# Designed miniproteins, single chains, continued (4), part 115

Each design is a single chain, and the fold is of that chain. pLDDT is the mean over its residues in the fold that is shown.

## One batch from the design tools (miniprotein)

Design m15972
Fold by ESMFold2-Fast:
Structure m15972 (fold): chain A 104 residues (1-104)
Amino acid sequence: SKAELERVIAEADALVAELEALIQDIVANPDLSDAERQAKIAQLRAMIARLQALRDRLRALIRANRDSLSIDELIRAEMALVEVTGAILVAEGRIKKEEEKLAA
């Protein structure tokens, strides 16, 4: 279960990095066509769904392993949970901005 928590933290870190790269790519391309913008919104929504699943799994694993984790391991796990939650909010904000550009 501790090894499973470490694997899920690594998966979360990797997915957050992929999301940040996707958002950076969107920001770097202000002249996206409507079709390209819709495709990027769909990619962001798919990544949010994956992050939500990882967030729920992280919460469950932290709860199940709390008494067996060192303070440092618990801090790392809780930080990963905060980072995933923050990434979801950033992605939702990016979707809203892209949808506003489609409405203009």
Scores: mean pLDDT 88

Design m15973
Fold by ESMFold2-Fast:
Structure m15973 (fold): chain A 82 residues (1-82)
Amino acid sequence: MAELLKGKRVLVVDKDEERREEAAKALEEIAGAEVVATASSVEEAIEKLEEVKPDVVLADTEDVEDYKRLKEAAEKLGALVA
């Protein structure tokens, strides 16, 4: 999976600030990705999608409907959701 994120622009979505920061650091240091933005909610992530235009969105959400909304918005911009 490292090759899929190497050199990619990533948006990290996680409600937990500590987990969000840890994920961003791991993506940059281990996967060789560029973390272009982080978001604490799906709404914030959707707003940042238009501004940042990431290649990949990494989201951890307990709400299936929130995940679906994020995935639909990201896919319309050509971003992969994982």
Scores: mean pLDDT 77

Design m15974
Fold by ESMFold2-Fast:
Structure m15974 (fold): chain A 93 residues (1-93)
Amino acid sequence: MAEEMERILRELEEVRATSTDPGVLRQAELAEALLEHRDEEARALFEEMVAERLARFGGTPEELAQMEAALPALEADAEELREMARALEEKKK
């Protein structure tokens, strides 16, 4: 079974249930969206988080562009990880 994937999702659910920090909740929601193949939601959350951090800490447009460019790669990595977990489950059947 995809025990590692299930464990990560359970930990994210616990963070969402116990945390009152909006930033932490948003990070957990982004991770869940990536793992659950909700790419459009993950992208929207990531863009919102980056924009908020830029506004709060005064980052450069170059830093913003670099962070935005990272999201497609993170989405692809999450998809590969999910596919590997699925393949491991298939082998046990």
Scores: mean pLDDT 63

Design m15975
Fold by ESMFold2-Fast:
Structure m15975 (fold): chain A 89 residues (1-89)
Amino acid sequence: LAEKAKRMTREEVEEAVRKAEEEDEKFHELLKELREKHKGAPAPVGVETGITLARLALEAGREDAAAALLKAIEEEYGVPVEKLEEEIL
């Protein structure tokens, strides 16, 4: 998962998340909450919610979306994808 996240470009991250939103209403709802909470919110709130979304994506078989979320959290908050993967797996 972390290896896949590291290989993803920003464009691929955006596409994977968008497709997950379109295919899964629960994922869309949680991602919407994540975006609202992250507006001016501290990094810890965003990281925890992002990990929850990534775990849900992985459980739904959407490995690309899970990897994309880990990559996005790394880029936004500076938390390595390897540490994020350990929290999920």
Scores: mean pLDDT 70

Design m15976
Fold by ESMFold2-Fast:
Structure m15976 (fold): chain A 63 residues (1-63)
Amino acid sequence: TIGEAAEYAARLLELGVPEGVTLRRLERLFGKEVAKRALKVAREALSQGLSPEEAGRLADEVL
């Protein structure tokens, strides 16, 4: 799901993995379209102080 991708993205970003590397990993696992959307949600969630699990829930709310 897109929520799984967003949670994974948020976890990588929290660990200090660069955005470009995170995006490439997401594209491999979930495909290009899901990867872009997941990374955007993960960035927004982390900027608000939300956890990776919360980023996943937020992403799943939009289908």
Scores: mean pLDDT 83

Design m15977
Fold by ESMFold2-Fast:
Structure m15977 (fold): chain A 81 residues (1-81)
Amino acid sequence: SLEEEARKHLEEARKHLEEGYRTGDPAHFQRAIEEAEKALKLARESGNDELVKEAQTLIDEARALLAGLSREQIEEWRKLK
């Protein structure tokens, strides 16, 4: 299903995000954005608002990390979303 495909891409995005946190390599954050954007498109097509929000949150977090925000700053910001 579209929802299952979206969840699969979200899992890939989370794995890349974790590797980025672990290594500090911005390439991982770019890969996380790419996977989360694929998940966002599928979530929108499925009409699942929870998956849309989850995908947007991952994209925003990874973009903030690419912009040089610390993990602590992003965790604080994410709690407001």
Scores: mean pLDDT 81

Design m15978
Fold by ESMFold2-Fast:
Order: structure tokens, then sequence, then C-alpha cells
Structure m15978 (fold): chain A 112 residues (1-112)
């Protein structure tokens, strides 16, 4: 979908500017951008071909997992940078969400 690709590029532009302001290294930002674009391509493929995640070739499932792990790493780093300015409630909520996502990624890895 062109609309989904256009929305992804708009998101990437804003996210890249914010990551640069937070001092995230240029190489990590490039990995993040490529991961977001890879996820968008996989989701478009799933939607256009009416596939489930389990129906993806193993190579594509591995690409999806790798992209999700890059996104997790970058988001966790952003949270750690912003943690000194966050409320205790925001910190506790984010920690629980990151732990849940980590467990979901580990379960997905076991199925590949």
Amino acid sequence: SKDLEDATEAYIKKATEELKKLGIPEEEIKEFVEAVRRLTRIFIDLLENKLTLEELPKEKQEELLEALEVLFRVHKKVFEIREPEASEEEIEHARKEFEKLKEELEEFRKKI
C-alpha cells in the first residue's frame, strides 16, 4: 500500500529527528530506519497476499524477528535516556511493557 509506505516514511523522518536530538549514534539510527522499512514491506506482503505470520517463509520470519529486535533495542535505549525526566508510574509501566515484549520476541524466536 502506497499510503502505508508514505505514512512509514513520514514516521521515519520524525523519529530520526528525535533520535538525533537524543544523541543516538548515526549507525543505530540507520539500523532503526531499515528495520522500520523492512517491517512495513513484510506487513504489506502479509496484507496483499492475505497471509498469517505462520505462513511466511522461515527466511521472512527471521527478517521480521531481526527487525523487531532492532526496534526493541532502540526504543529501550530511548526510554533509558528519558528515564530521569519520567514519572515513577511511567517508568514502572515502561519496564513492564519492555519485559512483556522481550518475552513475546523470545517465544517468536522459538517458533522459527
Scores: mean pLDDT 82

Design m15979
Fold by ESMFold2-Fast:
Structure m15979 (fold): chain A 60 residues (1-60)
Amino acid sequence: GEEELSKLSEEEKEIALALVEEHLSLDPEAAIESIEKQLPTADETGQKIGRAVLALLKES
């Protein structure tokens, strides 16, 4: 959660928090599964954002 967010730029933090809010309102478990499957194929920025989103969703 917090530690992963601290590694992001301000813009990346806004994206990560928006994604967390969206997924928590819909289906966080499906989002966790989807993100975990996609992380190995993501670029460095996508992996940072994806890891932050995963950590926050798992803490919720």
Scores: mean pLDDT 79

Design m15980
Fold by ESMFold2-Fast:
Structure m15980 (fold): chain A 69 residues (1-69)
Amino acid sequence: SPPNPQLAALERELGRLGLAFSAALDALVAAGYNGQSLLEMSEADVRAIPGLDAETAALLYAAIQAGRA
């Protein structure tokens, strides 16, 4: 598949914030999300993800916001 620059930017931000993107991705896949839908998630959507703690959810949402900029 062709590289997704928005997803790559999100992965870089998660790495910079000290999180492994793979760990967050596992929780997102379990919740039914994919790489494209990740960047469109609202704060409420991120908070609703089962298996994701509040700190990781906050950092993930911050990374999503950075990826949108």
Scores: mean pLDDT 67

Design m15981
Fold by ESMFold2-Fast:
Formats: structure tokens, C-alpha cells, sequence
Structure m15981 (fold): chain A 71 residues (1-71)
């Protein structure tokens, strides 16, 4: 099911960004973590064939992480 594929992709994105936030909290370089998050998101979007819902969610999570780093 394509719908299930999208749900799995969204769950994986959410988990990746949760790990990214935790890494920053533990003293990792924010720029390095952001680069890893971008690569993971790009790969997940690519695997889903650029699905618009997956891309939109990836962009939202990336923006939230970028805003958190600026605080």
C-alpha cells in the first residue's frame, strides 16, 4: 500500500529528527547534525519517489530543527 509506505516514511523522518535533537542536546555540533538530518530526509523523499506528503513533512521537520538551533 502506497499509503502505508508514506506513513512509514513519516515515522522514520520523525524518529530521525528526534535523534537529531537529542544529539544537539548532548553537545554534538548543530551544523553537522543538521547536515545528517538533511541527507536522511533527502534519501527518504527519494525512496518514496518524491511523494508530496513525505517532502512536505521533511521540509517542516527540517525548518523546526533549524529554528531550534538558532535559539
Amino acid sequence: SEELEVEIARALLAMAYAVARQAIKNGADPEEVLEWARRIAERIVEITGGHPDVRAFAEELLKELEEEIKK
Scores: mean pLDDT 85

Design m15982
Fold by ESMFold2-Fast:
Structure m15982 (fold): chain A 84 residues (1-84)
Amino acid sequence: DELVAALRAAGVSVEELREIAREAWAALPAETQERLRETVRKAINKEDMEEVEAFVRELEETASPRELLAWQLIGEELAAEAEK
């Protein structure tokens, strides 16, 4: 992620980045939150990977920086849940 890499290069801590991502997540519409959760779930379970890749490209093209940070946050949380 270009934005996350740029923030890390600027000296933003992982903890601070997580706070920013949580705020960005809370600001998203419920419909967007559900779509992000479903896409991460599919990626973790290796379901419809072509659809997952298409959605990630769409997010990179259309999403605001806040939406990209929210994507990173939900990705980490759902990856942890899938390991259970």
Scores: mean pLDDT 68

Design m15983
Fold by ESMFold2-Fast:
Structure m15983 (fold): chain A 69 residues (1-69)
Amino acid sequence: DEIREMLYELLKKIGITNPPVSKEEFLTLKDEEIGSIVRFLQGLGVVEGKIDGKIDEETIESIKNFLSS
């Protein structure tokens, strides 16, 4: 999943993979767990948009922009 791979690279870039998880394990996380991570990143201002843990178009563009910076 391209979006989950981008989220994993984002977490690595900001140094917040604690506890550390493998890319394999991260890609198999439940949607609820991914939503919690997205909500956390939105709360930090790393990902733009509403703090709701949803991966909408604005959230995806924000992740892409951060990774290209």
Scores: mean pLDDT 74

Design m15984
Fold by ESMFold2-Fast:
Order: C-alpha cells, then sequence, then structure tokens
Structure m15984 (fold): chain A 101 residues (1-101)
C-alpha cells in the first residue's frame, strides 16, 4: 500500500511538471488555445487524483491520474515540447509500477 502511494505521488509530480512545461511552451505556440484547454482538463484530473490519494482511494486516484496523463500528453503533442513529453513518459512509468503493486 505505502509503495503504491509513493509511486502514485511520483506520477502526480511528473504530470504537474508536464503541465507546467506545456503551459510555458503554449505562450509561443500557434496551438496555444487548444493546448491550454487540454492542460486545464489535466489540472482538474490531477487535483482529483491528489484528493483521492490523500483519502487512500488508490483505484480512484489511478483512474483520475490516467485522465490527467491523457490530457497532459495531448497538450504536450500540440506544443511539440520534448521536456513535456519526457515528463508524461515518466508519469506513465510510475503509474504502471503503482498498478503492479
Amino acid sequence: KVEAMEKLYEAIEHVKRAIDAVEEAAKTSPNKEEALEYIKKARRYLNLAFFYLLQGKLDEAIESLEKAIEYAEKGARLVNNPKAMEEVDKAKQYLEEAKKL
């Protein structure tokens, strides 16, 4: 249980970094409006994942985090930011490790 929560927390931190990187890259992107809409959704699901994790609701935290990663990845692809994509990939790795525990 503790190890799964630790991996989920790491995944959350990497999603947050991906969102921040997309937000910064969006400022000079022709896809700014669409990218910002995706990171808005990613932030909502990320906040929901944090809330469930604090309550020990691992399954709900995983579902919310999967959606946060999905929207962060869509934003990252629109702004073509390699740092944001690297953070998305790390978040996916920690999430899969948590699901195996």
Scores: mean pLDDT 88

Design m15985
Fold by ESMFold2-Fast:
Structure m15985 (fold): chain A 59 residues (1-59)
Amino acid sequence: SMEERVEKARRVLQALSELARAGEKPILDPERIGERVGLTPEEVEQLLQDVFDGKLPLP
């Protein structure tokens, strides 16, 4: 559902922010984000792309 996709995107963005603050480059490593949130790298990439394209509302 859209609500589930928004929640997943929120978790991905939170993990990306946390890893970036720790000095990593998480936007270039969907596997690392996926490990942190329990998603596949492909799902992470798709969620980030949908957020950047404005297809999902930001949290």
Scores: mean pLDDT 77

Design m15986
Fold by ESMFold2-Fast:
Structure m15986 (fold): chain A 69 residues (1-69)
Amino acid sequence: SMEEIKKKIEEAEKYIKEGKFAKAESILLTLLEKYPNNEEIKKAFKKFVEAIKDKDPLLAERLQKLLDE
């Protein structure tokens, strides 16, 4: 389970580097929904929000609200 989480985070980070934001978002949202209190997932999600801030500021704002709860 923990190893699976790490692999999914690494996959999402790879997609972020490749500019495949929709794929990264899908992985990170699924992880956050399953494990809302996992700090590694929250950290990866914050990193994703920061990466898209310049390209899609409205999406970044919507996603940031999920972490501010």
Scores: mean pLDDT 82

Design m15987
Fold by ESMFold2-Fast:
Structure m15987 (fold): chain A 67 residues (1-67)
Amino acid sequence: GITHEQIKKLVEGTEEGRRAAGRPPPGPDMPERIAEALIRSYAHMDGAELVSKEKSAEGYYKLVFEK
């Protein structure tokens, strides 16, 4: 399943994660890379499927998965 370590690595690619690490915000293509990584990670969990994908005004993705 998805671990806290994997989530931390994904979050470090976001604006919030980069700020927490003292780094600048990610570039505009970073949200898509994060979404792709989350989709791949959840695809390996108990047959979970992507139900919804929303893009925020700031370019970050909110993904919802169901089993």
Scores: mean pLDDT 52

Design m15988
Fold by ESMFold2-Fast:
Structure m15988 (fold): chain A 96 residues (1-96)
Amino acid sequence: SLEQLKAEAEKRLAEDPNDPEAYARLAFIYGLQGKFDEALKYADKAVEIARKDPSKAEALVIAGSGLYFAGLVTGDKELIEKGKEYIREGIKALST
């Protein structure tokens, strides 16, 4: 269930508040629930952490892909556009 996936992501953040993949998972879950403000908030946090640590640049692609998919499912254009933006940024970061 989405509730179980959310609890798992929240548990990861309780153990490591700088886990960008856990924030990306929360962004995806909130996006699927139609809670787009929360989805963008958590995606932005994942991106903030990934930008500070090049070893975590994959989280840009994970967060972006999650927003993009959630946007397609819900019809939310802002999630689609932000998802594309973060995917492009992540690919560039991983290529340099």
Scores: mean pLDDT 85

Design m15989
Fold by ESMFold2-Fast:
Formats: C-alpha cells, sequence, structure tokens
Structure m15989 (fold): chain A 100 residues (1-100)
C-alpha cells in the first residue's frame, strides 16, 4: 500500500499535470475562450491550495469535478484529442486516489 505522503505527492502531481495541459492549449484559443479557460484554471489552482491545507475527500472531489469541467470545455472548443485524453486520464487517476 502507498503511504499517505506518497498519495499526497501523486495527487498534487496529477493536479499540476492538469494545469500544464490546459496552459499548452491556451495559446491556440480565441480571446473569449482563453478568458474562460483562465478562470477554470484559476478555480482549479484555488481548489488545490485548499486541498493542500485540508486534505479532505470533499476538496479532492471538487478538484476532480473541476478537471472534468476543463475536459468538457476542451471538447467544446475542439482542442487536440491527445490533450483531452490526457486530462481524462488525470481525472481517472485522481478518482482512483480518492478510493483509498
Amino acid sequence: SLSELEIDILINMEISAAVAEALVIMGRLSPEDRAELEQMIDELVKLQKRYVKTKSREDLEEIIKQVERIVEFMRRVNADPAAVRALEQIAENLKELLKR
């Protein structure tokens, strides 16, 4: 079994990966879509900062929901399918870490 420290590192790595994937796409969007994605990334970062302090299951669930909202946004703006799949995989990895 993974230690609590290892799980915490993995959760934070997955969230950071989601932010990185979203930032790569940002440069290819219209100004309106960029503004929407920037707000979604800002919310994800705020949720991550809260989770680091609380380590609560509820805060991790909100992070997962926010990553899934970014996935839906990416599909709507016809983003690179590889980036969409990477974000979907990150959401699934976070869900597995939540089941611990």
Scores: mean pLDDT 87

Design m15990
Fold by ESMFold2-Fast:
Structure m15990 (fold): chain A 87 residues (1-87)
Amino acid sequence: SMAELRAALARGRALVDAYRAGELSPAELLTGMRELLDALADRPEILDAVALDMITRLESLGTPEARALAAEIRALAQEVLARHRAA
């Protein structure tokens, strides 16, 4: 639903914002993202939208660390979707 999409996007944005503010380490951001994406495994359209939004936000920060984190989130999203399809 649109409400589920909005809530998931808000949660992803909060994680990126906390990382940008220095409140979350890279490892903590990745842990939070893994948890969020795993919770969305049965909702692949929402998972894809959330992952893409976070990747875009991280890439827009323009740092090598944020670019590496964006690549990790892309890999995590693919892993979660593949695992769900295999189940």
Scores: mean pLDDT 87

Design m15991
Fold by ESMFold2-Fast:
Structure m15991 (fold): chain A 92 residues (1-92)
Amino acid sequence: SLEELKEKIDKLIQELLDLAEQSPLEVTKRFLIATAQEIRAKMEEHKDDEETLKRLLNLAEKQVEAAKIQLELEKMKAEKGFDFEEHNKKLG
């Protein structure tokens, strides 16, 4: 149903927001939050369009997978002594 598709998308939006909170890198946090907000906005815009909601579900799943990869890459940077706090300051 449309409601089941929306519930699945909402769960993935929450996973993106949870992954954003886990990132030490401000640019990654902002990107994941913005991505979650865009997916939510498109879900609301296309609330009665099953085919678009199915496409959004697939894209949300891929974004969660990409976010997990990004967090692992950030973990590897931490192992090399990357200064996330200094990097975050440069963003303002």
Scores: mean pLDDT 85

Design m15992
Fold by ESMFold2-Fast:
Structure m15992 (fold): chain A 96 residues (1-96)
Amino acid sequence: DPEAAQRAISAVMRRGKENPDDDEGRREIIERELARLSPEAALEAARMAYESRMGDALVIAETAYRLYDTPELRELLEKARERRKRLLQALAARLK
């Protein structure tokens, strides 16, 4: 359900915009919104967040995989983790 996925992502984006420093509150919203979705809609939401390069994309992928445990979500989670690892390596190189 792409509409359900889009609504979930919109809710997460709104929370991040209103409370950018509230990491724990954003995690609670992510878990709540993803738990309302089907596994297919949760995968679509996590994919949309990843492709849109959302700051919360890794947390969304981790939460979706924990809730639904599908191979597709595991693959997306591995991609999100690798992208974050590369970002942290690039930032570390600039600080040396």
Scores: mean pLDDT 81

Design m15993
Fold by ESMFold2-Fast:
Structure m15993 (fold): chain A 55 residues (1-55)
Amino acid sequence: MSPEQQALVELYKEGGLEAATEYLLELYPHLSREQARSIVEAFVEVNAELFGVPV
């Protein structure tokens, strides 16, 4: 996992969806907030165990 992906996981664990979305927007400012949120949600679902969500 890349350092950016690890940071995203940690931010999600500490601040939830909103914190992870803000971080993604910092990395990809061309995304809309809605697009960034959808990407974070998809990433969390695919990597549920990394975010502490039961599979």
Scores: mean pLDDT 74

Design m15994
Fold by ESMFold2-Fast:
Structure m15994 (fold): chain A 73 residues (1-73)
Amino acid sequence: MTATILEVTEVTALGPRLALVTGTVEVEGSIGPGKALLAGSVAAGGTAPGLVSNFASGLTRVGQVVASQEIVV
């Protein structure tokens, strides 16, 4: 199952190819507040390798992450 960043509230560049994203995420069908680590820049509707954690469900997924908006690192 694909992890998705549905809404972005904050983006923090941790390095030239790593971003920490805070917002609303979907992990395995569970939607809630969470964070994602993305390996580089992503166009709106694009995908990048990363980690997504949903804090409401406690679920974490590693793999392809879909971003709702452009994230530049």
Scores: mean pLDDT 77

Design m15995
Fold by ESMFold2-Fast:
Structure m15995 (fold): chain A 90 residues (1-90)
Amino acid sequence: MEYVTLEELRKLLEELANQPELEEDRNFLLNVSEVFLNYVEENGGKTLDGEPLVNEEGLWILPKALEALIKRISLTNPELAEKLRELIEK
């Protein structure tokens, strides 16, 4: 299982948003990511469904966090969610 700090996860999301394929959606991706990260932190490191995305040390479970973020984005911007999935799979 891959674990990252919140700062490492933010940096990864910023680097993904800077990819040419996401350039037009960059500000939207950065905004939705920040809202998502803050929401999970306020909910004790869990989704509303009680799935843990953060461990006791404050480390984020990278694959689960990315899946949850992509799922959230797909509700409002399915095209961006698909592009993000493709970039993460590479």
Scores: mean pLDDT 79

Design m15996
Fold by ESMFold2-Fast:
Structure m15996 (fold): chain A 68 residues (1-68)
Amino acid sequence: SMEEEIRKLEREIEEARRELAEAKEELRRISADPNAPLKDILAAIGRVLRAIGDIVEAELKKRKLLES
């Protein structure tokens, strides 16, 4: 049902938001280290961007279901 699909997407959004919080903390920690290699900083940025993308994708899928 639509309600079951919405609940699944809400769980996916919650998990992606938790991943984003962890990714932001990792980026903050790495960015605070003056000895951190640029590659590690870029990888941490990439993790943050992926988590944002996952949230946006799930939110757009939820919106499409609600507009149906």
Scores: mean pLDDT 89

Design m15997
Fold by ESMFold2-Fast:
Structure m15997 (fold): chain A 64 residues (1-64)
Amino acid sequence: SAIEEIINEALKELPYTKLTNEVQKKAARKEMLEEYGLSEEAAEALLKKGVASRDLFEYVKKKL
């Protein structure tokens, strides 16, 4: 999908943290939706890859 392509591009250029457990993933999902206003589709794509950072969230929001 276009969202997955945007995320893959961002992961080449931007710093990110790996999400290693369900507690971290749940917290990241809430932050993506509530603070950054990402769509459910974008949040799910980031969670599927298990990656998070402020720079990633801002980049994905700006491109969509």
Scores: mean pLDDT 82

Design m15998
Fold by ESMFold2-Fast:
Structure m15998 (fold): chain A 71 residues (1-71)
Amino acid sequence: MVENIEKPEEKTVVKTPNPVVAKSIQDMLDLFSMNPGVTFYTRHNEKIELTGNNKKHAELVLKMAQASLAR
């Protein structure tokens, strides 16, 4: 139900994509494209290897995050 709220002319976007975050996501996507597998080392000395389907899944998540930042 409408409560006498009038939207300003410019209110479709609250924030533009943060250029630093957008660049980080792009750098990760580039790293994924350059390497068949990517290995991460956590602070708990856990080795996480992303390859094949796992790499594609992580890449999809990054692309979705990039798209969300554009909104």
Scores: mean pLDDT 60

Design m15999
Fold by ESMFold2-Fast:
Structure m15999 (fold): chain A 82 residues (1-82)
Amino acid sequence: MEREELLKKAKEIADEVQELLKKNAELVLSDPELLAKVEEVEKALQEFLRAVEENAPLEELRELLERLKELAEELKAALEEK
């Protein structure tokens, strides 16, 4: 259950970021700083999903999810500053 909950949270973050990017596509494409933050979030999500596939320990998954959350919040904050 805990692994499934972490995966669910990661999907929720990914869905929120996807919707945010869809609404702000023009702004993101025109701002190299925002584009870089998007790439960081995408990389963190990919690392989390890879770890899930490789049956990584729950502790590693929690750390990767926390990093994903931090990067997503940084992206959201950067978009609010524009």
Scores: mean pLDDT 81

Design m16000
Fold by ESMFold2-Fast:
Structure m16000 (fold): chain A 88 residues (1-88)
Amino acid sequence: DTAMTPKELLEKIKEKVASQPEKIREYFERLYKLLLEGAPIEELIELYKEMMREAGFPEEEIEELEKEENRESIRAAQEAVRKFAAEA
């Protein structure tokens, strides 16, 4: 019912691909790089969609990432990562 946070989404993806830890690691590295570089939210959403497809999520669930509440959650995560990076 409530919008899924990026952390919750990544946890679900990990659960689906637990047998492919190298794939999860690759996606986390790409995600972190995009967040640090301040990539547009559209690029983050496309990466999440790619991760979900790789993890075997149905297309209907992948399309949920287009909802505004999910976009807002991703924006919040991007801002949080930028703040931590700026203080490092």
Scores: mean pLDDT 66

